Designed miniproteins, single chains, continued (4). Designs and how they scored, part 11

Each design is a single chain, and the fold is of that chain. pLDDT is the mean over its residues in the fold that is shown.

## One batch from the design tools (miniprotein)

Design m12349
Fold by ESMFold2-Fast:
Structure m12349 (fold): chain A 94 residues (1-94)
Amino acid sequence: MKVLNIKFRLGDANGRTAEEIIEEIKATVEELRKQGYDFSFEVKEIGEMSELDAEVLAGAFPAAIIEGIALHLVSEEVPDEVKRELVEYFREVI
């Protein structure tokens, strides 16, 4: 899979649910869309990664998120449940 080797930082997940994190991301994406921002990205081949991590990264890039918020998508810092919900959310938004 071809993805950018970029880290996006989610807000501290300690004490927050996956639903709360997704709603925050959704609100930010909707606000940026309202402002009429245009976003693009370049995809390059990176080293081995999990299919779930690759799906989250691929879903995030076309969603305008990289211009408006800092996401930190690191497998050791973000639960798999949050990653799966982000994949589903991006499939519906994009």
Scores: mean pLDDT 48

Design m12350
Fold by ESMFold2-Fast:
Structure m12350 (fold): chain A 73 residues (1-73)
Amino acid sequence: SEMVKEAEEELKSLSKEEVEALAERLLGLAEQASKDPAKAEQAELIRKAAEALKKGDYKKAAEYMVKADELAK
């Protein structure tokens, strides 16, 4: 999808330091969201995105981020 491709390209443009900082920030957001039962699914997707970033899997990270954003709408 267009949004996934766009997100993947943005992630690939980041430095390793920026990617690590983003992954840490996403884990914090997932932890906060997990406290709300209505956001449990969104929290899980954000957590998976952070794990994918840590592994250098930018495509999967982008896919999870886009799915999490769709649930927020």
Scores: mean pLDDT 83

Design m12351
Fold by ESMFold2-Fast:
Structure m12351 (fold): chain A 66 residues (1-66)
Amino acid sequence: MSPEEVAEEVARRIEEALRERLVTEEDVQAIVKEAQERNPDVEVRAEPVLDRGRVVGARVTARPAA
């Protein structure tokens, strides 16, 4: 999977989780870790976006691991 596709998948999964339940920063990191384990050739990072101490989204970036 390309870095762009990995970033899109992680962002989508976080957004889906937010529609279903309360998401924590730990939950965001768990989603990133799963994507990273499935795509070892890609470096994935997610920066949680907080509103009143709650995760309302995340800024996801992915790049080739080098």
Scores: mean pLDDT 79

Design m12352
Fold by ESMFold2-Fast:
Structure m12352 (fold): chain A 63 residues (1-63)
Amino acid sequence: SAALDKAKAEALDAIEKSSLPEAEKQKFREQLAAASSVEEALAIKREVGVKDGIRLIKEAVGL
């Protein structure tokens, strides 16, 4: 569906713009390829954002 295509595109954009290591990005790309619903695609987008945010905070505070 158009909604699923849009959700997958948004999740992919989040993956590519994240500061996550390439190995982690590849795992998310594989999960996204397997996603069959808007809910699954948006859940992947949220997980990418959370992991990227945690990583950036840890790097900023020297942890």
Scores: mean pLDDT 84

Design m12353
Fold by ESMFold2-Fast:
Structure m12353 (fold): chain A 86 residues (1-86)
Amino acid sequence: GEEERKKVLERIDELIAEMDALAAAARAAGDDATAALVNKLRDQAKELKKKVEAGEISVKEAEFELDVLEGMVLIVRGVQRLLTGE
């Protein structure tokens, strides 16, 4: 129960760190649009973390939301490639 929640929280923290790195890279490249999108997704990850910590969401639901957020980050990386003409 609680061990599984701890693993989900660790996964959320890892995703937030990845988003922070992606946003920093986007800003360094002058891609403010990608940085803004990533910051929005990061805020959603932070809200998910709060819900998990408060016990408002099941581990299964949290894993599903994480899968969606990870998919959105993949899409943002794809959009960044399109915006750079690559």
Scores: mean pLDDT 82

Design m12354
Fold by ESMFold2-Fast:
Structure m12354 (fold): chain A 92 residues (1-92)
Amino acid sequence: VVDTIINLATALFVLFPEKRDEILEIEELVYKAEQARKEGNDIEAFKYYSEAAKRLADLAEELGVTSMAQKARDAYEKANEELKKLEEERKK
């Protein structure tokens, strides 16, 4: 998930310089996710990964890059599935 988000953000950063500020905001979400994961807070980490992937998917769709939008959407769904599993386990 993280590698997919970073690779897509990097590609969009190069291809669409007018969107660099939005892409940097997405990369900040990834950074926050990595910090949460290092602290053992997987629920918080996957919340940030999910948000980053969703914002990338929306941005790629707006830019007409359908293949990148689909990859970001897939990353969003995977992060959301993991988040749901972690929240279910916390209720045990």
Scores: mean pLDDT 81

Design m12355
Fold by ESMFold2-Fast:
Structure m12355 (fold): chain A 74 residues (1-74)
Amino acid sequence: MLEKILRENIEAVSRKSGVPLERLQEIADETIERARKKGPKEAVEWGTKELVSLGVPPFLARILAASAAMVGVS
């Protein structure tokens, strides 16, 4: 269920921001690993910052990073 939400968020963010799906997937995968190792708070902060640096609007970046972090701690 969480993995489906993450996939839908990656697709939506790509369409809205113009950032390639593959690049968003790379950031999501690293956010998942960070959530497993350091917890969801650090993972969301890191993932949001990385996504914003790629040109994703902050609101969408936080949604995507949060959904990835939730997969990581599930």
Scores: mean pLDDT 86

Design m12356
Fold by ESMFold2-Fast:
Structure m12356 (fold): chain A 94 residues (1-94)
Amino acid sequence: AKPSMDEVFLSILGVLTLLEERHGDDAEVQALAAELRELADQMARLYKEGKEVPKELLERAIEVLRRIRERVADDPATADMAERAIRLLEGVME
């Protein structure tokens, strides 16, 4: 089944929450978290306006989440949450 944009936003919020709680001292992780938050805000604005979220924004969010997953590979719980967010984003593009 194709996931909803609401499921995408909830998964991104979950990732961002774990990054703040578990990786708050990692400046590189926090920079990636800030970029992900900006992309999520852009997507949410378009979604609320009833506009299609461009594939380019979805692809950029996936790229940032992949970098987060690689950076937090020693934290399986956070890496798994990032992987779930990636799969949901890939699903909305199909």
Scores: mean pLDDT 87

Design m12357
Fold by ESMFold2-Fast:
Structure m12357 (fold): chain A 110 residues (1-110)
Amino acid sequence: MMKILIVDDSEEMLKEMEEKLKEAFPDAEIYTASSLGELLNLLESETPDVIIIDGEFSDLSGLLAADIARKLHPDAKIIMLDGNEELRKEAEERGIETASSIDETVELIK
């Protein structure tokens, strides 16, 4: 069963992402984290196949969250979801896949 971790400090975005991912991947196990503490707990307790990270957090930048995720789970697919072109460019320079929409994120997982 594919495990997907969604990381975003917006409850509305987490719900929208969870609904879209569940529609596209009905058998996937979906986890959500809204803080650095929740992210670290899930990265320690679970082995995600896909990690979707919002580019900006209240606690931590998305780039730092992606670096932590990559170190702990090097085999996981990491996608940064952000509408900001400069942040996506920085992520791409770090070898992180980027998406500007939920639908694009779904296509990158397929």
Scores: mean pLDDT 79

Design m12358
Fold by ESMFold2-Fast:
Structure m12358 (fold): chain A 114 residues (1-114)
Amino acid sequence: EEEKERLLERLRRAVSKLNQAITEAFRDVVAAAPDPAAVEGRMRYTFDEEKLEATLEVELRAGGDEARFRVTIRYENGKLVIEYEIEARGPLARQFAERVEKAVNEIKEELDKE
């Protein structure tokens, strides 16, 4: 597209904001955990410049707590849209999920202002 670079920059900015929120939420779980050393986080990031699409997959384990989060940010009808799935079991995992969902909704509201 003629505007490919502009669209890529918007996509990268949305991804950056989400990545920051995920990192902060993970740090908060570590701080709240009874055993911080037992907290494990994994994130996989995929960016497709031709499709103008980014996917983030996050897994959190904290003792008996588990969370899985997948978010896709893509263009639909010329606008960035966010689709996500989240599963959380246990109080620390639910806390992580709540913080991440809040960040997704804040980014989504910002993207809707155009």
Scores: mean pLDDT 80

Design m12359
Fold by ESMFold2-Fast:
Structure m12359 (fold): chain A 100 residues (1-100)
Amino acid sequence: AEIEALARELAERAAAREGLEADERSVATLARALRLVREATGRLPTELSAEEIRELILRSDVELATALLMAAVAAGKLTREEAEELVEELKPRAEEEAAR
């Protein structure tokens, strides 16, 4: 319930910044991302600085890195442009992991 409530609030804020409304799929996707980050780090993305999130993204596997990116953008700790740049940095690592 706590994570679902936070996911809804963050999804609504993120959608509002783009002139959109948050749908239930977006809320559910963000709730899953928040759960994954808490399971991996013991903390919610809202408790992490933007610098800590960037460092974790570069050190994490693709699944956790994607969850951190989504949660950080929703929480306003990263812009969409900054997130897109980080995704491009993750592409070579994702290809390497898929090849193993």
Scores: mean pLDDT 74

Design m12360
Fold by ESMFold2-Fast:
Structure m12360 (fold): chain A 94 residues (1-94)
Amino acid sequence: SVVDEVERFFKAAYLYALEHNAPEEVIKEIEELAKEVSELIKTMDPKSEEFKKKIKEILERVVEILEKNEKMSEDDKAHLRKMYEKIIELMEKE
């Protein structure tokens, strides 16, 4: 499900941030974005365009934050981006 893939995405993002010594501020931002997504899943209609837009914006922000980390491997960046793309595909039903 979209929810399961989003949960896997945030677990991967958090672990990659920790493994590659991301600043504490970055780790906290990922935690806050994960919390925001959890609240959206709980409170919004998952079929709404507003829900899809907000989820896309939050996940894209996480990818952008981690892709700027020079210490993160290209393989880990590629894996995180593929997880993001899979979630987008699932939301679009493609």
Scores: mean pLDDT 81

Design m12361
Fold by ESMFold2-Fast:
Structure m12361 (fold): chain A 100 residues (1-100)
Amino acid sequence: MFKGKRVGVLGAGELGLKKAKELLEQGAEVTVVDIDEERLKEAEKLGAKGVLGDATDPEQVERLLREHDWLIVALPDDEALRIAVGQALAEAGERLNGPG
């Protein structure tokens, strides 16, 4: 499914690193985004590209949507964080598909 695809993974926690590894094994080009530089180093050790960024920022999420075929949300079980990232994804989608 992901061979040759550009895939962004939002979050370099345990779930994010697991997803990044699975995607790399399938031949995807993987970018991992996290606010924590140390977690990004672990993603880079797996062969992914690490990007220091905030998945709650709609402008950063818009750029990720433009640069990737797929985005995977791999965040901890934190309701406020999941809501904030969901809002950023919705706003970024509107910016990409807004009235010309």
Scores: mean pLDDT 79

Design m12362
Fold by ESMFold2-Fast:
Structure m12362 (fold): chain A 69 residues (1-69)
Amino acid sequence: DIDLEVELALAEIELAVTKLSIERYGLTPEDKEHLERIKKRLEEIAAKSTNPDIRKQAEDLIKEIDELL
């Protein structure tokens, strides 16, 4: 699951940066589109992963995105 671990880590970093931007400047339409793209990637990671820790982390990040939208 190295590819899924890398993809998850990248999604987590992108989400963290986007959350920081939203906290400072508010939610823009571009941020919303970016969050929806990150969410779709996380949904694919959760669906493809056989590792429960990776799946759980992806699901937790999806929940964070839903709270921002």
Scores: mean pLDDT 83

Design m12363
Fold by ESMFold2-Fast:
Structure m12363 (fold): chain A 97 residues (1-97)
Amino acid sequence: MIAPEKLEEARKKMIEKLEKETEELLKNNPDEKVRLVIKAATEALKEMLENNETGAEKLAELATEHLARITGDTSLTVAEFEALAAEAEEQILKQKA
């Protein structure tokens, strides 16, 4: 078993790497909708890493909650977040080509 201290250090490094990668994505993506999705997904991933949680469904649920909090739209659904995330992914991929 990995020592708890080493697991915590690894988690902290993963969060730092995620934050750095997110900052670069935000600098390269001026579209407000794409930026909101990136911010919401990053906050969800950070929360999952801190709580030792995994899974695409949990990520979508938490990202939807974070996006609702950022925008003030508490009626936002997981399906609406997934649609926005698909648009954001397509736009990011176009910039890499």
Scores: mean pLDDT 76

Design m12364
Fold by ESMFold2-Fast:
Structure m12364 (fold): chain A 74 residues (1-74)
Amino acid sequence: EETLLASIRALLEKEREEMLTLSPEEMRKAVEKTRQAVEQLIKDYKFSPEAAARVRELLDEFEAEMEREIERKE
């Protein structure tokens, strides 16, 4: 599970770097696509309920960070 959590964290970091070059509107769309992609990974790799909860917590933190970056650009 630690390996899966590390992979999700790396994916979110990569998405963050790419999103920082986008407009606020595009960033909001990218955040939603990222949530959908992460939820799909949880389903495809059959994460345990505990691992899924940890991943969703990381996703919530990521969304909060991106919202702050969007506000900073506006």
Scores: mean pLDDT 79

Design m12365
Fold by ESMFold2-Fast:
Structure m12365 (fold): chain A 101 residues (1-101)
Amino acid sequence: EIYELRAKRSENLAEKFDKAADDLEAQGVTEAAKLFREASENFRKAAEYYKNGDIEKAQEYSKKGFDLALKAAEVAREAGVRHPLAENVLLYKKMLDLMKK
């Protein structure tokens, strides 16, 4: 049951990244869109592993998904395109880095 909640969260993140990819592709930022779609795929795999109780694999794919989303956000920023989800990913990374200090 607790794994179902984590799976749902990963699926929700995947849907948000797919939406961001569609928005960025419409703006011509094809590389960022591709990276967000790859992030979405990794979060969908994480959701499947959570449903199967493979927590270590779920965490590995979640990390891969986040790293890809971060790269996508950086590419969008370099292209001069602002997207709310990309800005949120960059802000979340900055907050994580601050907490490690």
Scores: mean pLDDT 82

Design m12366
Fold by ESMFold2-Fast:
Structure m12366 (fold): chain A 89 residues (1-89)
Amino acid sequence: MWTLGQFRDVLKELWPELAEILDKLGELLGYDNTLQEVLEKLVALASKHLSPEHVAEVAAELQAFVDRVQAKKSPEELKAWLREEAEAD
């Protein structure tokens, strides 16, 4: 399972500037947390400021992203998928 730090390291190889943004999130939430644990912490924070419908929508979108990342078995597989996703946008 991918940690925030492991995901950041993969992202840094592709887009160093974007990885710097993720570094700020790692400083707040902790690099050793899994992406699922990071998602749960972000949903808990959002629940204090957003309506239940908005929390559910954001949580569903982030969960789908986390599930796709967690399905990747190697840094190479994750890098290939991230490149494909970036090109599809």
Scores: mean pLDDT 77

Design m12367
Fold by ESMFold2-Fast:
Parts: C-alpha cells; structure tokens; sequence
Structure m12367 (fold): chain A 89 residues (1-89)
C-alpha cells in the first residue's frame, strides 16, 4: 500500500469503528470496562488522524468516544475527550 492509501484506510477504519461502538452502546449493554477500552482505542486513532491532517474526522471520533463514555458513566473520561475535541476547533 502507498502512504496515501494507508492514511485513507486508517481514516475510514477509525470513522467506522467509532460509528459501530456508538451503535453498540445505544443498543446493547456494555460494561464500563469494555467502553473505557474502546474509548481509549478511539482516542489513539483520533490522535493519529490529527497527525495525518484529518482534523474534522478526529473531532468526530473524540466526540463519539466522549458520548459513549458518558453513557457508560465514565464522566471524567467523557469530559477529557470532549475538551480535547474543543481544543481542535
């Protein structure tokens, strides 16, 4: 894969993973531990997207992870992620 193809694949996978997690949290009982693990993974993916210049996609992922964390009662993590998204606007 070319560097550009790898960047596009990472962007697409990160967005899809965020969407899948949001659907899962809305429709299925997930433990706070499971949600924390997924939210932390999404944050790492969003951090990589920023390095690649995908700022708007990173903001979307941070906000999605924050929403998911809040639904699981992880309010401190949710505020951290939301503040990170705001810092990029």
Amino acid sequence: LTEEQEKEILRALAIMEAAVLKIAVDNRPLSPEEVRRWAERLKKLADELIKLGYKEEAIFIYRTAAEVARKAGLDDLAEELENYAKSLE
Scores: mean pLDDT 78

Design m12368
Fold by ESMFold2-Fast:
Structure m12368 (fold): chain A 79 residues (1-79)
Amino acid sequence: MEEVIEEGAEKLIEVAKKEAVQDLSEEEVRESARLLARDIAEGKELNYPTTEEGKEVVKEIREKGREARRAAEEKERAA
């Protein structure tokens, strides 16, 4: 799960830099990306109207997060 959040955050940072977030520091962009990636990976409501590239990244994070949660739940149930 944490790896999904970290990888997703890095991709979201790349998208944000391309969208010219010129008024925010790199630290602020990174922090926002981590929070967004966590929410997406945990399956929170997605109110992320953005570029096609951004939507693709969001979809990938959501899918990987879902798989990670399912695997963890199955492991717990099997024990």
Scores: mean pLDDT 68

Design m12369
Fold by ESMFold2-Fast:
Structure m12369 (fold): chain A 64 residues (1-64)
Amino acid sequence: SHMAALAAAQAAAGAYDDEHYREVLKETSRRVKELGKQGADLDTLTEVSQELAERFRARQAAAA
């Protein structure tokens, strides 16, 4: 499935520090939960997800 392929791609892209990855993931998860409690719509949750993706790209660029 495409989800399994995505997970494999993320694992293969492990050019970033696992500890840094965990910290970014925890922060984003907390923000998503907070917005969800406030009744945030799908658009707001999508924006938070895009922020996570940009942070990943920035970390990879800094590591290179």
Scores: mean pLDDT 61

Design m12370
Fold by ESMFold2-Fast:
Structure m12370 (fold): chain A 100 residues (1-100)
Amino acid sequence: SSSIIEDKLRLADELLREAERKLEEGDRLMDEAAGLFDRAADLLREGRRSTPEEAQKLFEEARRLIDQGGDLFNKAVMLYVEAKKLRDEALKLKEEALKS
C-alpha cells in the first residue's frame, strides 16, 4: 500500500528531525561544558600561584565547575547516542519503504 510507504517515510522524517534537535542540544551542552572546563583550568592555574587560603577557594570553585561540566558532557553524550539511534531507525524505515 502506498499509504504504508508514506507513513514510513513520514515517521523517518520525524525521527530525523528529532535526531537533529538532539544533536543541536548536545552541541550546545558540549560547548557549555568546554567553557566550564576552560574556566576551571584558569582557576587551577591561578590557585597554584595564590596564598594557601585563596588557593583552597579557587580549587573548590574549579572542582564545582568540573563537576558541572562533567554533568553537561554526560547529557551531551546521551543526546548524541540517542540521535544516532534515531538516525539508524530512520534509515531502516527509508530502506524498507524503498523495497516496498
Scores: mean pLDDT 91

Design m12371
Fold by ESMFold2-Fast:
Structure m12371 (fold): chain A 99 residues (1-99)
Amino acid sequence: SEKEELLLRVQLLLQYRLAQRQGLPLQVVADAITRLLKSLGIDKTVTVEEARELVARAERELPERLRELIDRIVDLYEQGAPESELDRLGEEVLKLIEE
């Protein structure tokens, strides 16, 4: 569904932004997406090149409001914000996907 695709792109961009802020290689993002897909019952290993294309697509295709929320979540996570505040922003992401 379109909502499931949006949620996957949100998770992917969130993982990429976190890795980027921490100076981690794109392999960390590829591994994170592989784990996410396996948790959803999809037995696929994501390569670095596939992760690069998926990130580029998420950056092009996600609505601006979702991108702004992702950036805020990343900023608050890096600042050591409480889990309750991060959960609140996660709920706002889900509400926008349901719109």
Scores: mean pLDDT 81

Design m12372
Fold by ESMFold2-Fast:
Structure m12372 (fold): chain A 66 residues (1-66)
Amino acid sequence: GSSFFRTMTRNLIKAGEELAKEDLEKGAEAYEAAARVAEQMSKFDPVYGSALLEEARKKLEELRRK
């Protein structure tokens, strides 16, 4: 259900934050995975899917600026 996808996306964002401290490329990969999961979730849960997609994209963009 939607709860599973929300948990998975949040865990991927947290993993991206931790990985980015040691390896920017691995952090970016985790954020890209979070964005893909959030995009799929937005098809059945547009409110949470869109919010998490925006967060994952923002985190990825912040990494690209470093």
Scores: mean pLDDT 82

Design m12373
Fold by ESMFold2-Fast:
Structure m12373 (fold): chain A 94 residues (1-94)
Amino acid sequence: EELQKKVDEARKLLREILKPSLIKNAGLTEEEADRVIDELLDRFVEKNKEKASKLTPEELVVEFIRWLLEELPDLGKVKSYEEIRALLEKVDAE
């Protein structure tokens, strides 16, 4: 499926960009970091299906990071998986 292929390419790019920061700064395992990235990307695509279908994988990465900075500005300051889960619950409440 065309959209799924774009999401898979964006996921690979996002893991390269965000995974080291999540492991180093938030103390996540590799498995937890992959899970967080996958969950956040799935949420973004679900909320923005029409927009996501029109974007390239690289554009999808840029728009996803912009969305993260707007919705989860404190994500870079979290130090545990539990703090990340609390931020995700806050986004879901909106």
Scores: mean pLDDT 73

Design m12374
Fold by ESMFold2-Fast:
Structure m12374 (fold): chain A 87 residues (1-87)
Amino acid sequence: MTFQEAVDYLIKKARELGMFDLADLLEQLAKKPNVEVEEGILRVLEEEGAPKKYLERLRKAIELPDPIIRRLEVFSIVGEFLDEKER
């Protein structure tokens, strides 16, 4: 799976779960690393009532100094959350 295929899969899953704000933020983040978009993702997950483990991991990921690594960590955490939400 390429990075683009993985991201497209997450965006599709977010839309199927009715998380349209999350899907829009994931599309923006896929185009370029952006800490404000990543903070927006954290806010949306807080509003959706995501388990504390995902919120704490996202807060730590947002503090990472490398924007490429930070974006990859955010996508990874969101992917795990969406997989749990689908159950």
Scores: mean pLDDT 83

Design m12375
Fold by ESMFold2-Fast:
Parts: sequence; structure tokens; C-alpha cells
Structure m12375 (fold): chain A 70 residues (1-70)
Amino acid sequence: MEEAERAIRAIRENEVEEVRQLANGDLEVRLAGSGETLRVSAEHAPEVMRAAAEASGVRGKEADAKLAAA
């Protein structure tokens, strides 16, 4: 549980370099600043993936607004 919480927080703060899904369904989340890897169990992987999708959506919206208006 603590690993999933840390991963979600890092994603929202734009401190994640890579998210990888393993064959058993677990996630490995690599932090951009420290190079630390967080391992999230498959049971909590959907929560981490939802946070990543939300962060990506916000970023894309800003980029698309500039392209559409210019």
C-alpha cells in the first residue's frame, strides 16, 4: 500500500521517469530525481495507472490548447 501511495504522489508531482508493468501484473515505477524504483503490487496497480492517466490528460490539454489556438 505505501509503495502505491508513493508512486501516485510522484506521478502527480511529475517526478516519475518510467512506469513498467511486469508479467505478473506488478508495476515498477522509476523516480526521475533519485533513480529509485518503487514496486507496486498487481492489486494496487489500477490506482497507480489511473493517476498516470490523469497526469497525462492534464499535460496533453495544455499542449493541445496552444496548437488549436495558434
Scores: mean pLDDT 69

Design m12376
Fold by ESMFold2-Fast:
Structure m12376 (fold): chain A 125 residues (1-125)
Amino acid sequence: ISDEEIDKAIERANEYLKEKYGARPFSDEEKKAIKEAIKQFLENGKATIKSPYPSLPDIKIEVSENEGPIRAPPPYITDLEPPILAYFDPEKKTLVISKKLIEDPEKREELLFTLAYYLYLALNS
């Protein structure tokens, strides 16, 4: 996975959140933190993001062995209902990604978008 693919995924998440939810633009610090976290996760299968904001806790990224937990509403890239493939746990400050989303090479763009989307939400929660 190239730096260009990650950068494009971050920009798509930024545009989606701005258009659909009226979210503020991603800052350069947020983009950098999200990109480094995605790289770390892709290399090691897990990551811990140091928050760029001192008031916010560090955020973890972890792989779930199932289709995704039912506990939180997922960001659907389409208007289709489940399966839930990712969620952010605000109590644990952890982004949980389904192993299914990680192991399917046809879903690489979806994986990258999902990571960028939830990491932005986590940094702004």
Scores: mean pLDDT 67

Design m12377
Fold by ESMFold2-Fast:
Order: structure tokens, then C-alpha cells, then sequence
Structure m12377 (fold): chain A 72 residues (1-72)
């Protein structure tokens, strides 16, 4: 299902960018920032996996991603 793959890629990208932005604001080291980014990507994949079996959950996730993308 192409939609699941699309939302997974979008969620991972947003999670990574968010983690890097917040880590830099907090003054974390580059190594710590990349560790947070990896953890954020893993959590994002888990969220998509949990939502994939529900059209309602997938639609809510898509809206959340659109809102987060507007903040980048």
C-alpha cells in the first residue's frame, strides 16, 4: 500500500527534523542530536504501523503530518 509508505516517509522526515531542531535549541552535541533523531524516526514508524489498519487513524495521522509540516 503506497499510502502507508508515503506517510511513513513523511512521519520519519518530520520526526528527524523536529528532533534536530529541538536538540540544537537545547545545546545538545551533534552525536546526541543524531541519537534523538534515530529514536524519533523509530517512534514515527511505530505510529504509522499502529494506524495502518484503520482508515480513520490514517486520515488523522495525515492531518497531523500536514500541520507539523507547516511548522517546518
Amino acid sequence: MEEVEELTRRAERLAVEGARREGRREGLSEEEIERLARQAAERARGLVEQARDSPEAMERLRRMLEEEEALL
Scores: mean pLDDT 80

Design m12378
Fold by ESMFold2-Fast:
Parts: structure tokens; C-alpha cells; sequence
Structure m12378 (fold): chain A 82 residues (1-82)
């Protein structure tokens, strides 16, 4: 699920692989939610991650920022399921 992809991205050392895992997590999150705000935020994250994947050397800081955002989105999604 989304959580497992995020955990894999946290353990990965290569920033490109981390971004690929983040994109997969965002795409999976989009399939699991009907909430408009979460959908818009997940799309925004996916677009930013695609932008970073097009760079030759995405920074650790940029990858970490998107990891924190996807973690927050997953928390909000899980709260909506309660």
C-alpha cells in the first residue's frame, strides 16, 4: 500500500529511486481517496515529483519535503477512514 511505498522510499539511498517510489505512492493514494482536497494535493505532489525526476541531480532537501507531504496526506486519508 501507500505506507509500504513511503517506508521503502525512506530506506532507499538513491534520490531518483526515492522519487520514483514517491510518485508510485501518490498515484496509489489517488486511487484510495474520493476527497477533493486530498486528490488536489496528491496531484500537486505527483507533478512536483515528476519535475524533480526530470532534473539531473534532485536535492536531498527537495526529496525530504515531498516525503513529509506524502506522509501527511496518508495520515489525513487514514483519519477520513475512521
Amino acid sequence: GVRELIEKARKEKDNRERLELLLEAAMLLLRETEDKELILRAIGLALRVIGLLLEENPSEEEVEKELKEIEELLEELEELKE
Scores: mean pLDDT 84

Design m12379
Fold by ESMFold2-Fast:
Structure m12379 (fold): chain A 69 residues (1-69)
Amino acid sequence: MTKAAEEGARVFGEGRQKALELTAQGKHDEAVKVARDAAKRAAELLGAEYEEQPDETIRKMLENEVQQR
């Protein structure tokens, strides 16, 4: 992988982990914001276009991830 891909994966992974912790605490709005910000940052580092996801979609993904752990 390129250095940009490694950094993008790290930023996304750390943001996802933080968002999962916030979701577990019931801080759903903050979790969605953290996950979206991390995804946008990762896309910027990779030079990729970020597809905006609805807040409901991001929230459900995080809730499902917490339940599967």
Scores: mean pLDDT 77

Design m12380
Fold by ESMFold2-Fast:
Structure m12380 (fold): chain A 81 residues (1-81)
Amino acid sequence: MSKEELRRRADELIDRAVEALKQGNYKEALKLAMEALGLYTEAFGPDSPELRRVLQTLADIYEKMGDKAKAEALRARAEAL
């Protein structure tokens, strides 16, 4: 899969994850955002600033699920990019 195609699919998944989060479907939001993180990581590598949005979205999902420690770790990772 091309870098361009990986990014496009990841962008679609993160938009769907944000929508699921707004609807209170936290498990679905987490699945979609985790899949998006995988595709962004494959396309850009683990330290790319392109991952900032997906890491922030994952942090928001974990915060809504009550996992403050994971949310803080993900925000710290996003800020370090």
Scores: mean pLDDT 87

Design m12381
Fold by ESMFold2-Fast:
Structure m12381 (fold): chain A 81 residues (1-81)
Amino acid sequence: EKKVENVFAFFLATGEIPKGYEKDLLKGVVLSGLPEAEFERWLEIVKKHLSKEQIKEALDEVKKNYPEHAERIKRAEELLL
């Protein structure tokens, strides 16, 4: 959560997500116990900065390493792809 907040603070200051943290932001959003409304809000931000290929890559990585989050990953796939 704190890493996601710091990336958001950088975005607000510069209008850009730090290079190399866009996929980390998506993975953090999916793995965090965020309320549904906050989860969807962050996914809309991520969608503006990542290609569909980058989104698939990040979600596939999370799916392989954290199968217990399969439902949340599926929800992210539905909203982003």
Scores: mean pLDDT 71

